# Designed miniproteins, single chains, continued (5), part 31

Each design is a single chain, and the fold is of that chain. pLDDT is the mean over its residues in the fold that is shown.

## One batch from the design tools (miniprotein)

Design m17047
Fold by ESMFold2-Fast:
Structure m17047 (fold): chain A 84 residues (1-84)
Amino acid sequence: SLKEKLEKLKREIKELEELLEKMEKVGRGEITPSLEEAKEMHEFVEELGKKKGLDMSSPSYYLDVYEALKKELEEKKAELEKLE
């Protein structure tokens, strides 16, 4: 249903925003992620990297993933606006 699609998109947007904020803080050296948080981030970025054809051994991998996540977040926000 439309309601189920809206709730799913809202959850995905929230998860992406939280992940992106954590990546920004880690990248700036402001925080060190816990082992659990690092595993969750790694699992997500590995799956995204496979879909986008990103090289995980690249020194720019973190930035490439960060930019891909920002783009995905904006795309999901645009989709949510179309459904509301």
Scores: mean pLDDT 75

Design m17048
Fold by ESMFold2-Fast:
Structure m17048 (fold): chain A 64 residues (1-64)
Amino acid sequence: SRLEEALKKLEEEMEKAAEKALKEMPEEVERLVERYKEKNPNASEEELEEARKQLAAMLALEKA
């Protein structure tokens, strides 16, 4: 469906934003991930990796 295509495009844009933040601001991203881990001490490695991507994307958008 068109909605699935739009969601895929949004996911690609978010992934690009996250990659940019990870390359340009790796220390800031790690600081945010550590804060997330403190709030979620039982988070799995997969959950932390997903949080890292989301936090990196948010950081890139805030810097835009």
Scores: mean pLDDT 78

Design m17049
Fold by ESMFold2-Fast:
Structure m17049 (fold): chain A 97 residues (1-97)
Amino acid sequence: MREELVREIEEAAGEAAREAGLDPEAAKEEVRRAIEEEGLSEAELRLAVLQIETERKVREAIERGEREGKPEEGLEEARKILEEARRRAEREGLVLP
């Protein structure tokens, strides 16, 4: 489970780096090193994965709305995704920053 959480975080860092015009592989290595050096707990990793998955779903909802000519529907779906993620974090005793 821990390795799966770390891989999710690495993948998201690589994707964000690519979008910013940076090296995706270097970003993945930096994130893995930071996680290992800081000794993040499983709860902290779960929170990070929840944030990453939420951002991914939000982006997909917006992009789908744009592709289908319904950007307003995409924004509304993104809003619901953010609200549900916040409620889940509270239920599991995780605090979103």
Scores: mean pLDDT 76

Design m17050
Fold by ESMFold2-Fast:
Structure m17050 (fold): chain A 99 residues (1-99)
Amino acid sequence: MSRIQQLSDQGNQYMTLGNQYISDAQRNSSDLSLTYQLLTNASQYFSDGQRYFDEGARLGRQVGGSSSYVNRLSGLGQASLYRYNQSSSLASQLLSQLS
């Protein structure tokens, strides 16, 4: 397995974990403290996923990889960043309710 493929696979694993925490947060929405913890964990996984996809895209460009493959990795990094921003924003809103 290439280094770029390993980075892509790791990014996808972190995205999957982040999405599982989001689903758990949605199911536990009445428990604000638990939901805050789950959203915080989700945001960390999405942040890690973004870093792996962005590194994969960077290396793909350096080795002359296909523009389609590089663009896919960049797109996954952007999707991970978007999910990070959403989960972090929701966590911040819940923290204000726990005060």
Scores: mean pLDDT 87

Design m17051
Fold by ESMFold2-Fast:
Structure m17051 (fold): chain A 83 residues (1-83)
Amino acid sequence: IDQLKRDVLEEAARAGRRLMDRGHNTEASEIMIRLERGLAEARTPEEVYQVGEEAAEEISKVDEEAAEEFREGVRKALKEYEE
């Protein structure tokens, strides 16, 4: 589960950089803080997925394409963890 959390954080960092590059520094910071908190509390892959989906919803309010890239990254991380 630690590797899955790391992979989700890496995808979130990628989305956050995109948001920051587009001038959404405050939103990126707030989303990352909430995601890190949620991931710290998550104990199962299902909980990690739920935290990722909540972050993706917040990202989509700012940049829907970044949210889609983030969701795809999380989906790939989960598939690799299951295999």
Scores: mean pLDDT 80

Design m17052
Fold by ESMFold2-Fast:
Structure m17052 (fold): chain A 83 residues (1-83)
Amino acid sequence: LDRDIAVGVAQIAAAVILTTSERQGNKEVAEVARKTLDEITANQDDPAAVSAAARKGAEELEKLGDTEGARIFRNVADTLEKL
């Protein structure tokens, strides 16, 4: 998997979690997803920073009880770390 494609997938994942949580009225999850998306976008040329942002987002979502969102962000981080 190309690094640029992997970063693009990370952005899509964060955007989907953000949009879904906003539609459900879950402000706490939406806030974490927005911060994660912003950090991924700001660091898109640095895959290690993108991976770190996704891991932090996963930890914060897990604390909020969003186990599925946390799993998605962990998978993104794992993929970027293997590149």
Scores: mean pLDDT 84

Design m17053
Fold by ESMFold2-Fast:
Order: C-alpha cells, then structure tokens, then sequence
Structure m17053 (fold): chain A 94 residues (1-94)
C-alpha cells in the first residue's frame, strides 16, 4: 500500500543516513564508541541488504577501527545511497 511503502522507504533512508553519519564520525570517537558504532553499522548493513563488499569493509574496520582507507572506501560506496536518501527525506519533510 502507498502509505506503508512510503514509511518503509523513509525508514530505510534514515538508516542509510545513520550508517553514513557513523562512518564519518568513527575517526573522532573514543575506542568504546567506535566498537559500538561499527556493530550498529554492521546490523544496519545486514538489515538493509547492502552488498557483501560493504559487509567486508565493516569487518575490516572492526579489526582496525582507525583505518582511514577503509572508512574512505566505505563512504564512497555509500555516497550514492545517501544522496537518494536525502532527496527522499527532503521531499517528505513538509
């Protein structure tokens, strides 16, 4: 149904923004926050059915949370999804 589909799309969009925001903040987090953030990102990625490449990068980040190359690659992969999510949210904020 249209209303239910819209709600699901908005919930997905918010989760995409959440995983991207967490990825951007990881370099500035303390060790405990980084571990929790990476675990949250893994749960979101699995829930949203992201490609195996994203899951692999998150597992690498879990082993080395300060690996900026992994973070940069993850952000690059997520950027198109974030752009679509922002457009969707902005269209329905009014």
Amino acid sequence: HHMEELKEKLERARKVLRIYDLARQIPYMDEEKRKKAIDEMLRIAEELGFPDEVLALLQELKKDPTNQDVIDRLLAILEPEVEEAVKLIEAYLK
Scores: mean pLDDT 82

Design m17054
Fold by ESMFold2-Fast:
Structure m17054 (fold): chain A 88 residues (1-88)
Amino acid sequence: MSEEEQLEKELGELMKRILELLEKMGIDITMPHSEFMDLLLSYMSEEDRAIFLRVLEKEKAGEPLSVEEKRELLEAVKGALENLEKEV
């Protein structure tokens, strides 16, 4: 398994956990993707938001993410999850 495959798997597990926490908080997890992204960003530091937004812009442009960018994204999502867990 490549490092990229491992990072993508870990990111998927974190996103699943975030959705489970939001559902427990009574948040409609079927909300539009844009509203979900705005909500997720609200639980990130300014530094983590910058990383996340940079990744989204590259995805919109169809540009591949580097292993380093995927790792930075994973850490930003972990931070958001930790902040969400404080609300539950």
Scores: mean pLDDT 75

Design m17055
Fold by ESMFold2-Fast:
Structure m17055 (fold): chain A 93 residues (1-93)
Amino acid sequence: SELMEEWFRREEEAIEYLKKAAEYYEKGELEKAREYLEKARELAEDSPFVALAVDVFEEHLRGLSEEEILERTPEEQRPAVLVGIAAYEVIKK
């Protein structure tokens, strides 16, 4: 499946961009963090796992903690946000 191979390759590249975004975020270079986050989102538009991690990362870039993100999340969306937090933590490491 050539399409599946292309999908996995794009997802792997998106994960690498998320790792770079996390590195710049830790250094306080927020503009570079946002740049790499945008690249990850574009590559992983069809990947729910990466998309959820990107959403959580964007909230962190706005200065929100995981606790604050969950507090502001409607109850119906909480399971998806928890998956996004887990995805972000796995990708970040």
Scores: mean pLDDT 73

Design m17056
Fold by ESMFold2-Fast:
Structure m17056 (fold): chain A 74 residues (1-74)
Amino acid sequence: SMHDVFSEALDRLMELIKKMLEEGIFDIDEIEKKIDEETQKMLEGQPDPEHQQAIKLARDTALAMVRMISWVLK
């Protein structure tokens, strides 16, 4: 379902962000680049346009969270 695809994509992106933060990577531009790269990999294997939209929504959610965290850490 679209909900399952969104949840799985978001979990994958959140795990990526967690790993980067644990490695001491706090550069928002680098984190955003890695989120975009991981999103592109997920899209390459997904022919369903509704599921592609769910993956893009997960990307937008992850980016919004990273930007919010970056603003708090200033």
Scores: mean pLDDT 84

Design m17057
Fold by ESMFold2-Fast:
Structure m17057 (fold): chain A 84 residues (1-84)
Amino acid sequence: MVEETVEKWLEKYGDKADELLEAAGLKPDASEEELEAWFKEVEKKLEEALAKGEIDQRHVDAYKAQAETIRRLWEKKKEKKKKE
């Protein structure tokens, strides 16, 4: 499941979590508001691309799943950093 995948990534690639977030266009110090704005921007671009016929529904679903995983990775990283 997505939750278990994110936790496994943090456990195995803890030091690389920052690199993964940066690769997704999120800064390690990004606020919750910045994360939400990024997520909405991704969804908007995917819907526009689908409407224009640039991508199909399968691509939209895959990208949304990746964006959700990145969002959860960021949330878990913030929680873990605050806990430590």
Scores: mean pLDDT 66

Design m17058
Fold by ESMFold2-Fast:
Structure m17058 (fold): chain A 98 residues (1-98)
Amino acid sequence: SEARERALRMLDELRAELERLGLDTAPVDRAREALEQGNWEEFAKHFEEALRAVLLAQGVPAERAEAIARFVGEQLLLRLKGVSDEEMRALARERAAA
């Protein structure tokens, strides 16, 4: 699926960045395993751990890094569950209005 292909590309990018930064790549490996097993909740959890680690290492404040990682993880999770681009845009607008 398009969502799975996107998730795999993002995992590859996160792995490369974690390796460049000398950080633990285990969350990326766990996310990939979960994705292969169709365990999308576990995928999102480990993906968020990896993204947060990269953002923190880049100097993003902890609260903002957590918020960004959760947002991106939730977007990927919804797409893996079959939520369309149109529905994703509607959800993003609703969140921006809140």
Scores: mean pLDDT 83

Design m17059
Fold by ESMFold2-Fast:
Structure m17059 (fold): chain A 83 residues (1-83)
Amino acid sequence: SLEASVAALDAWLDEEYRRLLTHGPERARQLLQERMARIDKEDELAKKYIKENDTPELKERFERHKVLLAHYRARLQARLADL
């Protein structure tokens, strides 16, 4: 389910953030910013792919993917603010 995917992503992000902090706050900030930039690029590519590949199954898959990317970006932004 989407809720289960979000919960799994949150658990993974909490563990990854803990690992990133071992590098110190300055490096953690840089790595979070790099991840956010990659998410923005991935979101743009996904939007282009949906426009070029018009099937109901792909539309459903990429709508879910869009929600997960937005959640991922928001969580990274919140962690960046906490640094």
Scores: mean pLDDT 79

Design m17060
Fold by ESMFold2-Fast:
Structure m17060 (fold): chain A 74 residues (1-74)
Amino acid sequence: SALEEVRREALAEIARAGQQGQQLLQVDPVAGYRLWADTLEAVARRLREAGAPESAVQAAELGAAHLRAQAAAL
């Protein structure tokens, strides 16, 4: 289904951003946390567009907000 395709692509994007963010955290922690936050915000938007449960969208949005707060605290 379209939702399953969006979910699979979102998981792959999160995994890639996680690896990229982990590398970036070692040289620029602020940029690393911002990259992860941007990725989760993009995932949340795609999940909402695909009709995912609101709880899943909110989890991604809260994760992004947490990562933005981590960047701001540095």
Scores: mean pLDDT 80

Design m17061
Fold by ESMFold2-Fast:
Structure m17061 (fold): chain A 75 residues (1-75)
Amino acid sequence: MEEVERMVRNAIAYLEKLKEENADNPEIVKLAEEGIERLKEALEKRASVEEVERIFYETMRRISLELSRRNRALA
């Protein structure tokens, strides 16, 4: 349980920092907030390490796709 709690706290901290660094991109902020909410729900439901990793990596993939779209729009 402590391992899952640590993992969730670290993942949330990372997403919060990413949200702050990309505050000018509302889509990235929204994706980061959705990821944080899902991670908090997983912790409350005592989800497995695997489920927490799945949520985090899925969130990161969505954010990466949005960053790619923005870069194309700016080019």
Scores: mean pLDDT 80

Design m17062
Fold by ESMFold2-Fast:
Structure m17062 (fold): chain A 75 residues (1-75)
Amino acid sequence: MPLPDLTGLSGDEILKVARQLIDQALQSNDLSVYQQTLEVLDKAIEVAKSQKDYITLGILERYREMVRQQLQQLS
């Protein structure tokens, strides 16, 4: 499936998408889903940075680090 287009979304909408993807990754225990989640989080961080939404940016950076740590634990 193509990655979701996050351009034009509000910070709250971006965070909702991020949380949904993280929940799906946690339930699936699938390395490919975690990898796709990291790709979406990287895009979300770029969008938040372009919008100068530093609160959303900070939350997304924390989500990215948590997902990265979990991916490492799953090997």
Scores: mean pLDDT 79

Design m17063
Fold by ESMFold2-Fast:
Structure m17063 (fold): chain A 70 residues (1-70)
Amino acid sequence: SNKKIAEMLLELFEELGVMPDIELMNKMAEMIKEKNASKEELKKFIEENKDKLYPLDKEFIEAQRERVKK
């Protein structure tokens, strides 16, 4: 489900302390949806795309968590 995908991605971003760009986030969501990608596979994908990472915006993450709960 979209909720489960969002929760997995938000948890991963918080754990790593980084935020991917929107293109990378969309590709990661597709990996989960189409290929049932594991958290470890997503971590590897982030490591392969480290040039597309930004510092974690905690306020943005909190807002997304509240949206996912509703």
Scores: mean pLDDT 76

Design m17064
Fold by ESMFold2-Fast:
Structure m17064 (fold): chain A 80 residues (1-80)
Amino acid sequence: SLLELIEEAIERARRGELSTEELLETLMEALKLSEELPVILALIGAILRVIGVQLDGKELSPEEALAILEDLRAVVRKHG
C-alpha cells in the first residue's frame, strides 16, 4: 500500500540507507499508487523539491529526507 511504501522509506531514512536518488524513486512510485488529490499534490511538491536539490548538484540531508517523508505520511493518513 501507499502508506506501507512511505513507512518503509521512513525506516530506511532513519538508518541512513535512503539516498536522494532512492527517495526520488520512492516518491515517483508513491505517485503511481496515489488516488486522492491532496496526496497527489503533496507528492508532486516533494518530487519537485528533490529534483531542485539534484539540479543544484546537492544531496538532501537525512533530516531533510525524513521531514519530507513524515509530512507525506501525515497527508496519506489524513486523506488516503
Scores: mean pLDDT 86

Design m17065
Fold by ESMFold2-Fast:
Structure m17065 (fold): chain A 76 residues (1-76)
Amino acid sequence: MSPSQQELQARLQEEEQIIKQAEKEDPELAAKIREKRDELDQLVANLDGNNPSDAIEVLHQSVLLRSLVLEAKKKL
């Protein structure tokens, strides 16, 4: 078990709470965050290691998702 696994789980729980709160206050922003999260999940699920450009795209989408979550947190 990597120490980053517990850190990731804690982060996902925090983001889920932020999204749930944002859905009540700004449903459009919450929908946008969920859409980006779904895109990232699909990219990760299809990441076979045989395409290095996919790893770069995962990192890029992760940064964008983080930016949207921070925007939602700022509005709360």
Scores: mean pLDDT 73

Design m17066
Fold by ESMFold2-Fast:
Structure m17066 (fold): chain A 67 residues (1-67)
Amino acid sequence: SDAIIEGLQRLTREQAEELAKRLGISGDTLDKAGVLLQLGYSQREIAEKTGISVGKVSAIRRFILSL
């Protein structure tokens, strides 16, 4: 999705660090989720691939799309 790509391009390191901290995940996990979102994986597939909940993937996607 172009909107996800644009949101990821606008995501600052500081915003990424704060989001990861808020969700209780590592920065590496957030980066992996971002890459998978950019590649067009579903929220469920990303949860399976990263080990985080679908709810956390949804929160990441909503934040990126808000940028």
Scores: mean pLDDT 87

Design m17067
Fold by ESMFold2-Fast:
Structure m17067 (fold): chain A 102 residues (1-102)
Amino acid sequence: SSQVQQNRQQALTYLTRAVDAFQQGDYDSAIQYANQAIRYASLSGDLNTLAGGYSILGHVYYRQGNYDLAIRHYELSYRYATQAGNDTLADLSRQNIDDIRS
């Protein structure tokens, strides 16, 4: 439906903004945009974008030294990436969890 397509486009737009904010070190904006990406991805059933949003939250919390929150968000990214068949993102999320736990 057009509404599902609009929600998917919003999810992708917010994920792009979250990535850009993260790369610039604007972690507050990265969290805000990632949460919006997760919201719209959930509404559209876009498991790839959902996994991407959780991955960015994992990266932000890792950079802030909150390793427990980083692991929790990487576990969510791994779950949704695996469900989406996104082996690249699933493997990266697992590697990030292993690196923190080592």
Scores: mean pLDDT 93

Design m17068
Fold by ESMFold2-Fast:
Structure m17068 (fold): chain A 88 residues (1-88)
Amino acid sequence: PLVLPSIAVRTEMKAHEDVDAGRMSAEQGEEIVRLAEEADKAIAAGDYDKALSLLNEGQRLAEAAGHTGTKAALARDLKTVDSFHEEV
């Protein structure tokens, strides 16, 4: 079965790129990835409201770190989760 990669996996990749480029601290990257992992757990439980809340917090932290690929990736994933939340 073709399943989209988890939000945490995508977030980890982008956070790693931003940390390696010096745009984000390792501690900031780790916290953002933790929020994405909790969002994946919420999605698995069918709790899309919780997932959106966690991803919004992650995006807020990435925004505070500056212009990062992590922020862009989280914004895309937020849009995807919001679409699932509104499906019948």
Scores: mean pLDDT 74

Design m17069
Fold by ESMFold2-Fast:
Structure m17069 (fold): chain A 69 residues (1-69)
Amino acid sequence: MEMVKVKIVVPQEAVVQVVQEIFKNGGYILDMRTLADGKTEIVAMVPKSAVPQLKELAEANGGSLEVLP
C-alpha cells in the first residue's frame, strides 16, 4: 500500500481522535509538537487511501491536513 507523509494541525482537544484515526488506518506518527497558537502539529505516515478521511476529520475539528513531499 502506498504510504504518504502528512502534516495535520488540529486543536489540542482533537489530538487523541486524530491519533486514533491514524493508527486505525495503519499509519504511524513521526513527530508531534505544540504550536504558538495552542494547536498541535502532527507529522505522520499514512496510507494514501486514508488521506481523504483524515483531512475531513481535521477540517471538522477546525484544523487542516497537508500532504508533504
Scores: mean pLDDT 84

Design m17070
Fold by ESMFold2-Fast:
Structure m17070 (fold): chain A 91 residues (1-91)
Amino acid sequence: KKKNEELKEEREKKVKELLEKAKELAEKGREAEKNISKEVADLYYEAAKYYVLAAGYVSGGNLEEAEEYKRKGEELAKEGEEKENKLLEEK
């Protein structure tokens, strides 16, 4: 009773959201590499990689691994943002 369709739509939405977030983080990494620091850029690039991995796991139906990789990506993105803000504020 439509359960399979709901799960398919949820997975497609999650994959799209994770890939968009990875794209945003990769862009932030490129900006940080030019204008902030390599350390901040590396954190954003690593976060983007984890979001791409999470999207791959969601697409494959491996939701537990996707959740874990998404969490790691969120932690790295937060660390990158905190370091970026600290470096910008010390000016």
Scores: mean pLDDT 81

Design m17071
Fold by ESMFold2-Fast:
Structure m17071 (fold): chain A 73 residues (1-73)
Amino acid sequence: SETMLNEIKPHLQTISEISKNKVSDIETALRSDPELLQTVYEKIQAGDIAGAAREVDVHLGVEDLKKAVKKVT
């Protein structure tokens, strides 16, 4: 939800630095995937910012793979 995203926003810069993804790409991913948004929110609530960054990095890596498969198919 927008409320969870607003709670995540103060941590987006740190997540960007750890995951090596752009803040804009991370925000787009969180808005597009409610399960990712919930997982990242729960990690942040637990104080696990590194874990939150890892979840984002894995998700964006999977989406990049899906796009690559579509280009070949």
Scores: mean pLDDT 78

Design m17072
Fold by ESMFold2-Fast:
Order: structure tokens, then C-alpha cells, then sequence
Structure m17072 (fold): chain A 60 residues (1-60)
């Protein structure tokens, strides 16, 4: 047995969170440097929280 699956799941969660955070940052019109900062600050957030933020940005 190995812990590779846990590592893959963690990487996938980071990928999904990063994609959502990037999409939100793009919709907010942030510059590349500001986008990087935003993504870094929001990566610890769960996907569900980022989805809610995305919906708020799309509605506004």
C-alpha cells in the first residue's frame, strides 16, 4: 500500500482551487502579480467557498 493516492487527491484539490481562484481573479480584472497573490491567499480555501466567491463575482 502507498500514500500516493492521498498526495494525488491533495494535488487535485490544489489544482481545482487554483483554477477557481484564477477564474475569479480574471473576472475581477486583476493584474498578473495581483492574480498570483490572490491565488496564493485563496488556495487554502475549500472548493465550495471559491465557487461561492465565483458566483458573487459573476453576479456583480
Amino acid sequence: MSNLQESIELANKYKESSQLATQIANLLGLDSEDKASYIGKNLPKPVSELQKELEKVKAK
Scores: mean pLDDT 71

Design m17073
Fold by ESMFold2-Fast:
Structure m17073 (fold): chain A 75 residues (1-75)
Amino acid sequence: SLVARAEELKKKLEELVETEKDPEVVAKYKTAIKVLDAALATYEKTGDPRPLESAIQGVEGLLSILDPKAYEEFK
């Protein structure tokens, strides 16, 4: 499900925040987590999956650039 995919992606980003040494990259991961949280909250309130699907795609795209190895684990 989209919710399960978003939660798993969020968990992976939280792990990356703990291990990443570059504060600019950490800030990008924290922003991505907030984007997923906002999209999940919108889905819970409205039942519209489109914002959540868009957020997942955007965050996966970000992860593919910032950490290709972590992205491969998520395919």
Scores: mean pLDDT 83

Design m17074
Fold by ESMFold2-Fast:
Structure m17074 (fold): chain A 111 residues (1-111)
Amino acid sequence: SDRELLEKAKELLKKALEALEKGDLETAKEYVEKAKELLKQTTAVGAKEMARALDYAIKLLERGDGEAAKRVVEQVLRALELALEDPNSKEALLLAIAAVLLGIGHLLDLE
């Protein structure tokens, strides 16, 4: 079920944020990678964009930018909460697109 995949992705991203609060970038990256793979399996509106934003978060973690990665993950969590309330949410799609743009901005140092 898409709902079960979204719920699992949400729990993984919450664990990623807990790891980031502790400065554990490697553990955070593992949780983000697992959440990304679940989002790639969903048909919920915005899930593809959420997965893309998490790819940028992974790149930020790989370069040691935990604060920028945290901001991207938090934005994806907001999109995911809306998708859990309504899988056809246009608001979830817009927040997911915003997360993609935030990730690009941080990687290009435009933020």
Scores: mean pLDDT 88

Design m17075
Fold by ESMFold2-Fast:
Structure m17075 (fold): chain A 88 residues (1-88)
Amino acid sequence: GFVGMTITLTTSDVNPYAADLVVGQTFTVPKSSISFAGGGSFSDLVDGDTAALGYGNDRHFRVQIVAVSGDNVTLRVVAEISSVQASG
């Protein structure tokens, strides 16, 4: 399902990729870079849940939860939502 989670990353948070995020890519983010718009928590996340991701240059993505481990969450990019610019 879609979780009420918003992830806002800076370029520094995804620097290991040294490039734009692409569909199918997996990456790991610290829990401190994640906020819950719906009042959820990390214990409520299940493998396969999706969330919104904001990254750097006003790009937006849908990401899937792959794993929650220690202080980190592993995510997979499932879609880029660049078409939001056309609907304003």
Scores: mean pLDDT 62

Design m17076
Fold by ESMFold2-Fast:
Structure m17076 (fold): chain A 66 residues (1-66)
Amino acid sequence: MAAIAAAQAALTALGPTLTREQLIEILTRHLGVPRERVNAAIDRYAGGAETVTLGQAGAVLADLVG
């Protein structure tokens, strides 16, 4: 729970949009998930986009934690 809550707080602090790289950094740091797995999840919910909405970031987080 603590890791998920910390990831959610970090995402919310960035505002309504964030870059792919910011999302990768937050999720790898807080969840211990490999960068390539985060990238694959981002591609699933945001396609090839370099920027993602907070909603898309939330969907990626949910996918990674199960």
Scores: mean pLDDT 80

Design m17077
Fold by ESMFold2-Fast:
Structure m17077 (fold): chain A 68 residues (1-68)
Amino acid sequence: VPELVEKLAEAIRKGDKETALKLVDELIAAGATREDLQLAVIKGTKGAPLEIQRLAGEVFAYAAERLA
């Protein structure tokens, strides 16, 4: 799970939405918590421009809807 969190943070930093959404699905399948996903978003958006922040918001919304 920690390795997938870092990969998700990197995908967000790069603006790679497709890879980020796939990594969210992998993290949820691996039993990741909402906190794990929040950590990836925080790491991926630190010092990032608004476009990356918006992407991260979309990625987190996608994840939150799937975490029942």
Scores: mean pLDDT 81

Design m17078
Fold by ESMFold2-Fast:
Structure m17078 (fold): chain A 93 residues (1-93)
Amino acid sequence: MLLLAPLELRVDASGATVAVGTVTALSDHEQVVATFVARGDGKTTVSAQSAPMKKGETWTVEARLPADATSARFIAYDVTTGEELEAGEVTVP
């Protein structure tokens, strides 16, 4: 079982928007895939990372969003069980 924190947006030193997703494992997971989905100007950009997670572990994942991104979503899923969680869509200011 996985938990997601609300998706955060930050601005880095270069002025780029960075999406920050946080996944917490309530059980052991052999492979978790963390995916950012950004939308803007009729385009969808996808960024994904994967890692194993142990019970009680917290994994913070960051992705720089395209400059034209107007929204972002964060999805975590367990490859073995098919458990999928999504943080709600966030508007990029």
Scores: mean pLDDT 83

Design m17079
Fold by ESMFold2-Fast:
Structure m17079 (fold): chain A 90 residues (1-90)
Amino acid sequence: DAEARAVALGERLEAGTADEEERRELVLLALELGVSGEAIPLALALARELGVEEAVEALEEAARLIREKGNATPEALELLRRAAELLRRA
């Protein structure tokens, strides 16, 4: 259960026990679940640091669609999932 895993990782992050890999996993899970406007800026920073240009483009387009439509459309959610997949493989 991705949502339960995200909750458990979030609890460890709050307790200061999460390492960098666990923090990255939480961001990627938030993108996959489509639940966090906060995850998009963090994922963009990660994508730029890793040089994954396709993930940057997908995240920027998803953010634009969410802003224009006022909600997470199916198209925006698909872009977030694509970005998470690209970042997991980097």
Scores: mean pLDDT 74

Design m17080
Fold by ESMFold2-Fast:
Structure m17080 (fold): chain A 92 residues (1-92)
Amino acid sequence: MMYDPEEVAAKLVPLLKDPEKAELLIKILKETNEKLEEEISKLSKEEARETLEALLSLAKGILEAAKAAGNEEAAKAAEEVIEKIEELKKKL
């Protein structure tokens, strides 16, 4: 599956301006960053690449939404997920 980062950003900006919803999204991003390597290790090399590409598109959309909303913590969490995805892609 593929996400358009601009479309994702447009839908998430209102959520990131809500402090309660932003906190939940930040928690999801942090948990994703911690568990991503384990989850990817369960997949075939081809499935892992496809999953990482889909997640990279989604994470980039979240980063753009966080920047547009002025939420530095959410932007930082999204950047850390992007860095983790790119690192895992290099290992495949």
Scores: mean pLDDT 80

